# Designs tried in a protein design run: designed miniproteins, single chains, continued (3). Part 8

Each design is a single chain, and the fold is of that chain. pLDDT is the mean over its residues in the fold that is shown.

## One batch from the design tools (miniprotein)

Design m8246
Fold by ESMFold2-Fast:
Structure m8246 (fold): chain A 89 residues (1-89)
Amino acid sequence: SMAELQAKIQAAREEVERRAKEGKRIGEEYDKIDKKAGWAAMGLTLASPQDGARYGAAMAEASEDPEKAEEIFKKAYEDVLKQRQAEIE
């Protein structure tokens, strides 16, 4: 049903957002050593090659400026979510 589909989309959205926030936190732990490794670990948790590629690009951008990391990942997440929702409509 549409209600079940909507619930699955919402659950997937919340899980992606949770993983993105956790990855940022882990990345910050490695800021002085290798923040790219932390960000890469977050990207590896994504199940879609297309989503992974988008977040991989975001990780590369975020590694240059950690203060902008949240904004960069938010944009990547929104892009992925819009594309996914358009496919389901």
Scores: mean pLDDT 59

Design m8247
Fold by ESMFold2-Fast:
Structure m8247 (fold): chain A 66 residues (1-66)
Amino acid sequence: KEELIKKAEEKYELGLKYFEQQKYQEAIDSFTEAIRLYSEAGEVYSKKAIEAAVNLSEALVQLRKE
């Protein structure tokens, strides 16, 4: 469980870095993996998965405009 959470956190942070660099496709991929890993870790991490999903949606909007 702890390993999944660590991997999810790494992917989430990576997604944030890509988003800040305006690398929206890479951010989307990273946030998608973070959501998957948080979901596998369990329902208690739903808030973190939701935060990743919100950032994923923002990256999708930006990618569509560029």
Scores: mean pLDDT 79

Design m8248
Fold by ESMFold2-Fast:
Structure m8248 (fold): chain A 83 residues (1-83)
Amino acid sequence: MSEEERERALQILLDHWRERYKDAAPEVQEAALETARLYFERREELSPETHARVVRLIAEGEKSKDPEVALAHYREAKALLEE
């Protein structure tokens, strides 16, 4: 994927998550958007094991009906991406 395609894909993902969490607490919105940003920046440099865990946590966050559960998953994914 080109750098321009990567940036565009990130923006589309951020817009999608912004709409999904528009009524959520600002902390949940911020955690989701920052997790998406870090994932796109670092996904190609992640070990297969770390990549699989991050993708699973993001997916579980997106499927969560409870904002606090979603926030916990996004924060855990972000912590893995910052290591």
Scores: mean pLDDT 74

Design m8249
Fold by ESMFold2-Fast:
Structure m8249 (fold): chain A 71 residues (1-71)
Amino acid sequence: SELEEVAKALGISTGTLTRLLRAAADGDPAAWQALAELLAGKPREVRERFVRVASELFPETRGALAALLLE
């Protein structure tokens, strides 16, 4: 699945990625920081795929996640 491919590209499990996204959706700043660090230095294609998958799982995070595509 695309979720599995994104988690692999970030070097984490799908369970860890889902947990971080859920925490971020709940407004945890530590979760947002962890996601930003995981995406740091990743190609734009990985970041765009991440934002798409995350937005599909947690639509409430869409606006904040879109900011991670900006350089």
Scores: mean pLDDT 79

Design m8250
Fold by ESMFold2-Fast:
Structure m8250 (fold): chain A 63 residues (1-63)
Amino acid sequence: SNLQKQYELGQKLEDLWVKRRNGTLTPKDLEEAAKWFGVSVETLRRALGGDGKAAIKIVRSYF
């Protein structure tokens, strides 16, 4: 369902955001998450840094 997809997307983004904030985010975390979202590592990195265009690209790729 779309609600389940929203929950899963939110959980993965929250995990990455927390790791980034705490300095524990690894290249492997970014690579695996980027593959799961269907975007490049560069797009994911920009989205986590607050790039709204990159964030929209993740949402569009995932939904």
Scores: mean pLDDT 81

Design m8251
Fold by ESMFold2-Fast:
Structure m8251 (fold): chain A 110 residues (1-110)
Amino acid sequence: MSKEEIVEKYTKKLVELTERYLASTDPAERQALENEIFKTLIELMNELRKLGASDEEILEAVYKILRAIMDVIAEKRGITDRAGLDRDAVSAALTLVKMLTGREVPAPPV
């Protein structure tokens, strides 16, 4: 399988998993989907590295996938300012991580 075929395959899978996550109301199913999304991202990076992909190629692949996932989230949430999303790519990536993990580090007890 070529690097491009791997990127396309994993992009399609991650978009599908993200749609299922957003549609799910079952906490157990949501946790399973969150874990599978995380595992799938790790598998993507490992497969690209096995094929001799450079760090730059891996970064571009991750960016394209995050962009595709953000487009799905934007459609489901009714977000129409795509130019704003493009300008805030870093913030969008951090927002995606927060949406998928749903966790903040709890403040230490005072």
Scores: mean pLDDT 66

Design m8252
Fold by ESMFold2-Fast:
Structure m8252 (fold): chain A 90 residues (1-90)
Amino acid sequence: IVDNLIEEGERYLKRGDYVNAALAYYGAGEGYHLQSDIDKARELYKKSAELGLKKPDDPLALRIAAKSLEKIGDLEKAKELQKKADKLSS
């Protein structure tokens, strides 16, 4: 349920856990997308990307930010972040 993912995201955010907060908001965005609520989905993908970018040295954070940016059509930035994450995790 989307509401549960938003609540989890808020809980992680209050603890400074940006990676898990970004994952939760990404999941909530996917949930709204499945409901065809594209505006709400885009809002959550943007928030997920913003939170992932708070940990630019974490390959998982960069991968989540890249996925979120891809969902909102920012393909160039998404590819850049994916390449950076690949280099950090290899």
Scores: mean pLDDT 85

Design m8253
Fold by ESMFold2-Fast:
Structure m8253 (fold): chain A 91 residues (1-91)
Amino acid sequence: EKEELLKKAEEHLEEARRKNEEAGRLGKEAEELIKKAKELEKKKEELDPEEAEKKVKEAKEEARRLIMESAEKTVEAILHISEALALEKEI
């Protein structure tokens, strides 16, 4: 049943591709939050310093969360690639 193994390998590669795309989107959102935090830090003298620091901290924490989710999706993609390679060896 070589065809069944090939199909499963292709499905794992497609899932890996999808997970990598998700990781890319999450990374991009994190970069935008970091950029907003830097802009807010620059405007610190024009805003309430305590409120500005709180917003910067919240933006950095949200960016960290998105970076962690992006890393998790990347790990999932690697696992799918590994599974596809293992199935290919059985062919």
Scores: mean pLDDT 82

Design m8254
Fold by ESMFold2-Fast:
Structure m8254 (fold): chain A 86 residues (1-86)
Amino acid sequence: VAPEHEAEVRERIRRAAEETLAIATAELATETDPELKAALQKTIAAARRLLALIDAGAPMDEVLEAEVELSLALMEVGIAKSVAAR
């Protein structure tokens, strides 16, 4: 990946992580379901870790691994919401 392309990817991931952190934090403040609270807390932790890696200029492989962890945490939130709706 070209350095300029990598910078664009990092900025895109950073913005997505910031948006995810803001949304998850807002949802957690009003959530009462304990499983959904736990899933939201995992998502917040994953988003914070990803942002810290980007801000520290970590290697792209570490950033992408952290992005996968955030995606898995978001999937857990989706599953918890589906279960709570039943």
Scores: mean pLDDT 83

Design m8255
Fold by ESMFold2-Fast:
Structure m8255 (fold): chain A 98 residues (1-98)
Amino acid sequence: GEERERRFREELLKILRSHGVSDELAAELTGLLLEASRSKDPERRRELIKRVVRLLRERAGLSDEEIADVLEEVAKLFEKDGRKETAEIARELAEEYK
């Protein structure tokens, strides 16, 4: 439902902001992560999450270790919300960057 998506979006924004991501960029990245979670194509899902990683590095200035921390928190949130396929991809990418 709309309320569930709103709460999930708020939690994603909170994670990103806690790692120093600007409000504008956090909103953009949250949109990409939600699009990834709605995608039925595993390749598209990976592409979208890799785009989030690129933007965290290039626009937020996060280190690889900080990106891994963000991806682990995002994966945990996706898993908690029942979005297990997206969570698995986020965890896989987090392991690559730690």
Scores: mean pLDDT 86

Design m8256
Fold by ESMFold2-Fast:
Structure m8256 (fold): chain A 73 residues (1-73)
Amino acid sequence: SIEELKRRIEELSRELQRKVREIDNLRKQMQQAAAQDPQQALVIQQRVRDLQDEASRLLREIQELQDQLEKLS
């Protein structure tokens, strides 16, 4: 249904917003860690990359659902 698609889009959009905030926070932590703990900075950098991949997947799913919603509207 249209209502189910809208609900799923909203849910995934909130998840995407959470991932973006996590990435921003981790990037700040990485900058702070880089000079004092290079190994920790590398761990944070990998986590940022993983979250970026997750965010990209969420964005793709949102776009697919939005395209479905447009066809039904």
Scores: mean pLDDT 86

Design m8257
Fold by ESMFold2-Fast:
Structure m8257 (fold): chain A 78 residues (1-78)
Amino acid sequence: EEKLKEIEEESKAVLEKYKPLAEASDPSDPVAKMQELLDKIIAEGNKVIAAAAEGQRLLAAGVPVEEVEARIRKVFEE
């Protein structure tokens, strides 16, 4: 469970960072707002990770930076 412990620590750091934001957004239900925010962040995070991996691969293959940027932007528009 080494990776699980690392994920837990990263998750705790992220939660601490977003605690003030959650409280400011909805002080009457900050936990629920934080859960929703995390859910959206995870979904977008998966897109970012996939786009970053593709971008890295394209750059390694010699594709111009401008083309890589266009591909990444398109992923978020879909």
Scores: mean pLDDT 64

Design m8258
Fold by ESMFold2-Fast:
Structure m8258 (fold): chain A 94 residues (1-94)
Amino acid sequence: LTPEQELEVDLALAEIYLAIAKLIMERSDSPEDLQEAIKTYEKAIELLKKAKERAENDPRLSPETKQRLIRDADGLIETAKKNLEEAKKKLESL
């Protein structure tokens, strides 16, 4: 895989984790499932932060590719953080 393709795979994997966590949040009110959703969001955020750092520091990526990947990662991180906060509030209300 090219460096660009490797980062695109990491972003796609993070999106899958976010989708899984969202499904858990929508379908379950159990504390155990909410804790699993929280861990899944945290895992996605960590993966996205690492992907962003790799994009910033890889000299093989064009400036345009770096800008796109960083922007995509930042957008997903923002969404994930919002969803994580909602999940934590839901767990706290139980």
Scores: mean pLDDT 87

Design m8259
Fold by ESMFold2-Fast:
Structure m8259 (fold): chain A 81 residues (1-81)
Amino acid sequence: MPSVEEIIEIGVEAFELYVKTGDLKEALEFMSKKFKEKNVPEKHAMTVYHIFLEQVELYEKGEVSKEEAIELFKKRARELL
């Protein structure tokens, strides 16, 4: 299994891709591909998708900056994985 930090790095790259492109589907497909390549268990991948989508929602509502969303994602991933 990849480390929590490797999983976090993938999520951060996906979030930055989303902010750059505005394409949530592309960002989720990027994460899915990377999780399969690194043999991330489905339950852990689902947890990461959940916290990723929470940060996307907060960012879209203007409640957090990009940097704050990334920091919250890292914190929650470390707590839940």
Scores: mean pLDDT 83

Design m8260
Fold by ESMFold2-Fast:
Structure m8260 (fold): chain A 65 residues (1-65)
Amino acid sequence: SVEDRVETLRRDFLEAVEAAKTPEQLEAIRKGFDAALAHLRETHGLPDELVEELRAEFDKAIEEK
């Protein structure tokens, strides 16, 4: 389901952010996350509200690094 894909994406990106050691790695992770969310939105109908929620969660994780 799209919910399972979202949970997998959330887990994988948060884990990647925790493992990142450089600003360049964080930027690459952010770009990958944006691309993955765009794919879920276009292909699996992920609501815009959930996209914004996930982006905010991801940005907060990066800022706290």
Scores: mean pLDDT 80

Design m8261
Fold by ESMFold2-Fast:
Structure m8261 (fold): chain A 63 residues (1-63)
Amino acid sequence: SEIEKQIKAVEEAIKSYEETIASLERLMAEDPSIDRARAARSLELVREELEKLKEKLEELKKK
């Protein structure tokens, strides 16, 4: 169904964002040359988008 396709797409987007968060956290821990302030801002934005995607997923599951 169309809803199943949308759920799959959102789940893949969530996984991609979670992988981005993990990679950025690893870089912040391991690379002393990283711009921590810039990385922290990027991390916050990615986490905000992830929360929006999770809310969208819950709405799709209610249909």
Scores: mean pLDDT 83

Design m8262
Fold by ESMFold2-Fast:
Structure m8262 (fold): chain A 113 residues (1-113)
Amino acid sequence: KEVAEKALKAAQDIVNKIDEAFEKRPLTKEEALNILREAASKYLPDDLVEKVVKFAEELLSQAKTDEDIRQAAKLAAIYLMALAVGAEISLEELKSDPQRAVEKAFEAIEKAL
């Protein structure tokens, strides 16, 4: 339960920081990755941080537009929450149906908290 609460706080922090930064200017891939790494590292055990960072690095390396970078960071935050609560969310599901992935993550968090 504590891990789930920390993951939720980390995910919220990531999304808020990304959105706030994009209101001022587009983020570089490295800047977005640093926000993810810092937030995850503050709240989560190393194994979860490594999984989230690796996922984010892969998405960010392929990003071509500012919207791609923003989307990658938000998807990484959702993936972080899913991992922390034990929700079954695949990379393909996150890409094809992010709304359903978000619903699963929130439902799992509600049960865990």
Scores: mean pLDDT 69

Design m8263
Fold by ESMFold2-Fast:
Structure m8263 (fold): chain A 75 residues (1-75)
Amino acid sequence: DEELRQIQREVTKEFHEKYGAEIEEFAKLSEKERDVEVNRDKYSQEEIERIRAELDAQGQQLQQKVQEIWEQKRA
């Protein structure tokens, strides 16, 4: 559907423009979590738990932000 694609493009543009820094930080944290899977012995158990907790929290926050933009665009 062309309308849905147009809204999706607008949401994606606004999300990246408003939250680009947060998206980049989430990407860096995701890369660090992947490094933990390969090089677990370089990280303490506490650090691994903190990385995963922050990744979950940031992921939920970003999901909420993109949902808010969707609600604005389709309202």
Scores: mean pLDDT 82

Design m8264
Fold by ESMFold2-Fast:
Order: C-alpha cells, then structure tokens, then sequence
Structure m8264 (fold): chain A 91 residues (1-91)
C-alpha cells in the first residue's frame, strides 16, 4: 500500500513538472494537489487511499482543458489515478 501511494505521489510530481512547461497555472494546481495528498497520507493513513483518489479525480477535472492540449500530461494523470485505485483495493 505505502509503495503504491508513493508511486502515485511521484506520478503527480512528474505531471506537475510537465504541466509547468506548458501551463504554469495547471502546474501550480497539480503541485498544490500533490502537497495536499502528502498531508492526507501523513495525517490519516487509514483513509488516505480513498481521499487521494478523490483529490486526483477532482484535480484532473479542474485541469481538463490543459490535458486536452497535452496528451502526455493526460497519460501521467491517468497513471496516477490507476495507482491510487490499486491503493484503494489494497487497503
């Protein structure tokens, strides 16, 4: 479980870094979400998988216009969501 959540956060970090190259605003949103997810994991590990998955789905919707223009960024976000879904199943 911890490994899946760490991989999820790493994919979000990569997505934020990639987004900053094309859309600094989207990159900031993703980086803010990543920090929020880290805090969720630190403060409430038992409920973290479900909450992280919710944050990922919400932020994906928030940056959808940027994802439509940048398929590579959409792929990174989808990888993070799949890892979070596996973390929920493992918990």
Amino acid sequence: LEELLEKTLEEVRKAAELARQFDPGAGAILEHARRAMEKLYEEDPENAPERILKVLRDVRAAVAPTLAQHPQLAEEMDRAIKLAEEAVKAS
Scores: mean pLDDT 83

Design m8265
Fold by ESMFold2-Fast:
Structure m8265 (fold): chain A 66 residues (1-66)
Amino acid sequence: SLLSGADLAKMAEVATRVGAELIAAGVAPAEMIRRIEERLTEWARENKDEEILAYLEDLRRTRAAV
């Protein structure tokens, strides 16, 4: 399912913040995407945001299938 623009903006803000933290910690680019997705999934579970959780699960499934 496609998320609303507001949900996408919220995810982008969290991803940007987490990405900056990982860069500061010296995490390699290849690890970066995986760590950001893990943190976004955890954040969505904590906030019980079912739409964002479903979107993240679809992204994870798509990456695993490619």
Scores: mean pLDDT 74

Design m8266
Fold by ESMFold2-Fast:
Structure m8266 (fold): chain A 61 residues (1-61)
Amino acid sequence: MDVMLSRANQAINSGIIDRSVLLPRVFQMWNQALNSLSSSVVLSQDQLNSMGQTIFDNALS
């Protein structure tokens, strides 16, 4: 969560996208990703970072 939020804030601060559009979309995709892990998957910090990056990139596409 925090890594994704940090990256989202960096993109907003650089002016690449409006905060009101990006943040709700990013949160929605993050929640969907977490729900898909309902199989009790334990994620490492690197896996969480990778998932956050993928969700952020998908939200911007």
Scores: mean pLDDT 59

Design m8267
Fold by ESMFold2-Fast:
Structure m8267 (fold): chain A 98 residues (1-98)
Amino acid sequence: SEKEKEKELEKRLEEKDKELAEKLEKIKDLEKQIEEFIKSLSPEELEYLLKQLKKQLEAVKAKMPTMDEEEKKVAEEQMKKAEEIIEKIEKALKEKKE
């Protein structure tokens, strides 16, 4: 009974480890998809997207003074991700300009 319980627990942990690995792979695939998407865009489309992202970033910054500490942390994470995407777009624009 005890030995069977340990084997069942080990099986469940192995299943959860696989599930976590699959979810982590999906996150990496999403980042790769974003990079491929950016590379597929024309300079005009990249400039438009850059303008929209900068507008969103400014909107988040404007709301930050009204946020509590937990909301600010979430906003800071969102801004960081937006800034990373902006940098990737700016790099792609420079590379396409040759």
Scores: mean pLDDT 76

Design m8268
Fold by ESMFold2-Fast:
Structure m8268 (fold): chain A 88 residues (1-88)
Amino acid sequence: EEEKLVEFFKKLLSTDKAEIDSIDWKAVARLLQTTSLEVIKKAIEKAYKETPEDKKKLFILNARGVINVFRPEEAEELDKFLKELEKK
C-alpha cells in the first residue's frame, strides 16, 4: 500500500499527459480511502523526500488537492502535516 502511494504521488509530477492519463483514478481513490492515515503520511513524506527541490512546491499542491478530494474529513490534519514538510 505505502509503495503504491509513493509511486502514485511521484507520477502526479509528470509533465507527460499520457503518464497522467494512465492513472487509474478509481483504484487510487479506493486506495486513498481505505489506507490508514499513518501509511498515507509515510508515503507522502517518502515521495516528497525523493522529489527534486524545484518540484517540491508542486508536490505539496498535488498532495493537498488529492487529500481534500478523497479524505475530506482528515484534510485539516493532513494540511498541517504538509505545511510541516514544506517548511523543510
Scores: mean pLDDT 76

Design m8269
Fold by ESMFold2-Fast:
Structure m8269 (fold): chain A 87 residues (1-87)
Amino acid sequence: SMEEKLKETLKQLARMLAQLALGRGLEDLAARVEELIRNIDKLSVEEAIERLKEILEEGIARNADDPRTVAFLREALEAVERLEKEL
């Protein structure tokens, strides 16, 4: 189904984000994304998207003094928002 395809795309995006976040020293954010990935099958696509957006928005707020990290997280948030428009 379309929802199953969106969920798989979201999982791939989340895995990529977690790996990139770890490479940037964002261990707490990476851990939260990995927790989402582990629990994603218990969530609807809409719930998983909303949770990932929340993680990214909190990451942006916590790193407001680091423009490079904010730019990275905003790019990730935009990718999630593009996926949300497919719902």
Scores: mean pLDDT 87

Design m8270
Fold by ESMFold2-Fast:
Structure m8270 (fold): chain A 60 residues (1-60)
Amino acid sequence: MEIRKAFLDGKITLEEIKEIGLEKRPEDMTPWEYRRYRVIISPKGKPLTEEQREKLKKLI
């Protein structure tokens, strides 16, 4: 939840998300990375804009 909110608020960049390793395929992620990946690409309470979805897809 926190990383998704920080990204939407502009507090973290896509480059920082990539450095954390969230650009990996879900099968190659650690449990920590997979949790953060799911929060970012599939928010339950608030859908991402089309632009944000496209940018995040480029990381995965």
Scores: mean pLDDT 56

Design m8271
Fold by ESMFold2-Fast:
Structure m8271 (fold): chain A 130 residues (1-130)
Amino acid sequence: KLEELREYLRSLGFSDETVDRLVETYETKNRKDLPSAVKIVLDLEKLTGEGYWNKNVYIVEPGPQLVIEPPFSRKGQEGLKQNHLARHELSHLLGYEDEGDTVDPLAPLSPEVEADVTRLWNHLNPVDYS
């Protein structure tokens, strides 16, 4: 099943390094909802990576609707909505659950959960300190 996950992530155009980081997160935290979270992350990368050829580069440039910088930045109402949705889905990869009720995925995360989601985003999109 993990090999199928790796092949799926590669088919979405992620680098081997990004695939390894996503699989490690999936193994150590949450085994559910990863395909949904990956799709949301990919959509944010499309908004911020338009014109960029290397998906391993840290994206600081403003996208069409959303600026992606740690922590996530907003640009317009649609960008804010997509940012909140991505944070909600990424929180599931880290093992946070909806506490018995369906949480509004567009609601802001608690500061603790947002900090963990920001750490995951930085892991997927590392800053080049070389």
Scores: mean pLDDT 46

Design m8272
Fold by ESMFold2-Fast:
Structure m8272 (fold): chain A 92 residues (1-92)
Amino acid sequence: GEFIENPELRAYIARLLAEADTEGGEGVITEEELRHLLRKQMPAWSEEEIERLVETLMARYDKDGSGVLSEEELRGMLRDLLQNAAEVGALA
């Protein structure tokens, strides 16, 4: 939804997911892991804001509703977010 429409949020999320892939070693993120990562990186955000963002990302990229983003799906998400951020110059 609207969070993904925001170029600043796209750039920020892309950075978080890129770091998670590097730090996590597997490149697979569950809904809970994504929520925890967003909370740690955005401590000023409310729980509801984090939850809404997690739901938006999962709904967009986890089409099967498995609650898990595979390495390929996560990479696809990162590329999509980074591409949009780079085009608008929000971070890159």
Scores: mean pLDDT 61

Design m8273
Fold by ESMFold2-Fast:
Structure m8273 (fold): chain A 62 residues (1-62)
Amino acid sequence: MEELEKEAEKRAEEQLKVILSLKDDPTVVGLTKKYTGHDVSDEEGVFKVLKESWLKKLLAES
């Protein structure tokens, strides 16, 4: 679990950086809100949802 949590966190950080680099794109902003329930300005909220999503995916692949 510890290793999977670290991998999920790393993947979530990488994905968040991509989202933030595209924060001026209304499509990316809208999709982020739709799928995470958080605005791109709420980095902690977006990160938490992304990390949980990656953790579930990694667990399913195990």
Scores: mean pLDDT 78

Design m8274
Fold by ESMFold2-Fast:
Structure m8274 (fold): chain A 89 residues (1-89)
Amino acid sequence: SGEEAFIEALEKAGYSREEAEALLREVREAAARANAGELSPEELLALARRVAELELTYFEATTTDEAAKEEAREFVERQLAEVERLLAA
């Protein structure tokens, strides 16, 4: 599954299986709370940042194109700054 591929990528990035599983579980629990409207704007930004960090970890673990990795990091930072601005309003 896609989740298994993420765990394998996190292990490649230096996480243990237990750490990878715990991290994905925490993100899923936070996403469920977000969908229920239970997260503050600050908690939503923290979740968005964590998801972006996991996506970058996966991308960097599975991609060999260094220019693409740099572009992905810059894109994520810009998007998180925009989300932070919107949630702070």
Scores: mean pLDDT 76

Design m8275
Fold by ESMFold2-Fast:
Structure m8275 (fold): chain A 74 residues (1-74)
Amino acid sequence: SPEEQLRAFLERMEEITRQIEESTDPERIAELVQEAVELTQEMIDALRDDPELVREVTREHDRIIQVAIEKLEE
């Protein structure tokens, strides 16, 4: 279901967030951000018929990008 796809996406994004927070390597953080961007685009395409779920995907993407920016500014 679309809800199950969103849940799997959120679980993957949580793992990527954890790896960003634990990383001290800017190149590794950039790779993780690129992976998050690609997953976000795939999920938006998969859930395109459900604007509410797409909004949740976009919010999660915005959150992980903010975590990465804060980590890279340290």
Scores: mean pLDDT 86

Design m8276
Fold by ESMFold2-Fast:
Structure m8276 (fold): chain A 58 residues (1-58)
Amino acid sequence: DAARQAAAERLRAAAEELAAQLPSVSDVRVEIEGDNIVVTLLNREGRAVRVDVAPLSS
C-alpha cells in the first residue's frame, strides 16, 4: 500500500533526524508489521535501546 509505505518513509526520516541528535544511537530501523509501524533505535553495538509501535490507522 503506497500510503503505508509513505507513512513508514516519513517515520524513518523523523527517526533518522532524532538519531543524528542522539550520540548513543547509531542506527534506526522502520518496518511495517501487520497494521503497525515499528521503529527501532539501535546503539553502536547493534542492540535495541528503544522500540516504538504506532498503528497505521492513527
Scores: mean pLDDT 74

Design m8277
Fold by ESMFold2-Fast:
Structure m8277 (fold): chain A 61 residues (1-61)
Amino acid sequence: HMKLSEEQRLAIEKVAAELDRIGLEYELEITTSPEEKARYEKQLAEVDRRLAEIEARIQAM
């Protein structure tokens, strides 16, 4: 089953979410379409919320 410690698993999840955030920020900066910008902004907000939840879980440990 889980071969990593709980701390290591949360750290990996955080890094994955941070990479998602960086990718979306990059797309948001280079896109010129208003429709695409709105879509990326919505996705970025969702990733930010996920990151906040992961951070809260790490701090609760």
Scores: mean pLDDT 81

Design m8278
Fold by ESMFold2-Fast:
Structure m8278 (fold): chain A 90 residues (1-90)
Amino acid sequence: SAAVEEARREMTKQITKITELLMEVEKAIRAGDRQKALELIEQIQNEVEKMYNDMMKRADELNDESLKKSADNIKTMVDNEIKRAKEELA
């Protein structure tokens, strides 16, 4: 449906933003800027939670299991990247 396609486009836009922030975390870690890296990680956590909640709401309203699964997969991938970054900062 057009509504599912719109949700997919919005999800892709949010993923792009999160990916750019993850690249900035990597740059901060390489520069030794621990404070900036942690601030960026908190921003990514907020952005992924916002995306996940929005996509879950849309999936429920549209009765679209594939959209829900996609949101779950993206959240898991981002959570794993955050865990890796935090381990590098420890």
Scores: mean pLDDT 89

Design m8279
Fold by ESMFold2-Fast:
Structure m8279 (fold): chain A 77 residues (1-77)
Amino acid sequence: VPTTAGDLVLEALELVAQERYAEALELLERMLTEFPDQVGPFRAILEELLEVLRSHEHTLSPEQRERLRALEARLAA
């Protein structure tokens, strides 16, 4: 079964609900890499997910926090 951008977003939401923030970050990075053309249609949901990850940045390593900032910058571009 092909994985869709929507599937990755929904899985990231589920990981956030389970407090698995680092894994949610990985799925968002994957979504932007595999489905760059889908960023626009999912922008609002991605912004909400990034806000949640930012509010829990204390659970992330310094490297993961830098990657989160890179994703935020990419969505702002």
Scores: mean pLDDT 81

Design m8280
Fold by ESMFold2-Fast:
Structure m8280 (fold): chain A 87 residues (1-87)
Amino acid sequence: LSEEAKEELSKLRDQMEKAIEEKDLGKATQLGAQAYRVLLRAGDLESAQEVFDLLVETQRALMNNDEEKALELLKRLLEKIEETIRR
């Protein structure tokens, strides 16, 4: 990843962490989708695919009104973004 992509992902990670703390699952999911787009533009297709799969599962959990599962999936998304930044 470029330093610019890492900086953008770090900013999104921090915003997503705050949204999760506030239990704003919709905002956290939107921030995760933005992170997915950053990964696609950066050419990290493997991480982008993993983030996409977690986003799909998160949206399914939200549609089923399963907030606990959505929160757990969003925490996994946050962890995946952090792993990508550390590379």
Scores: mean pLDDT 86

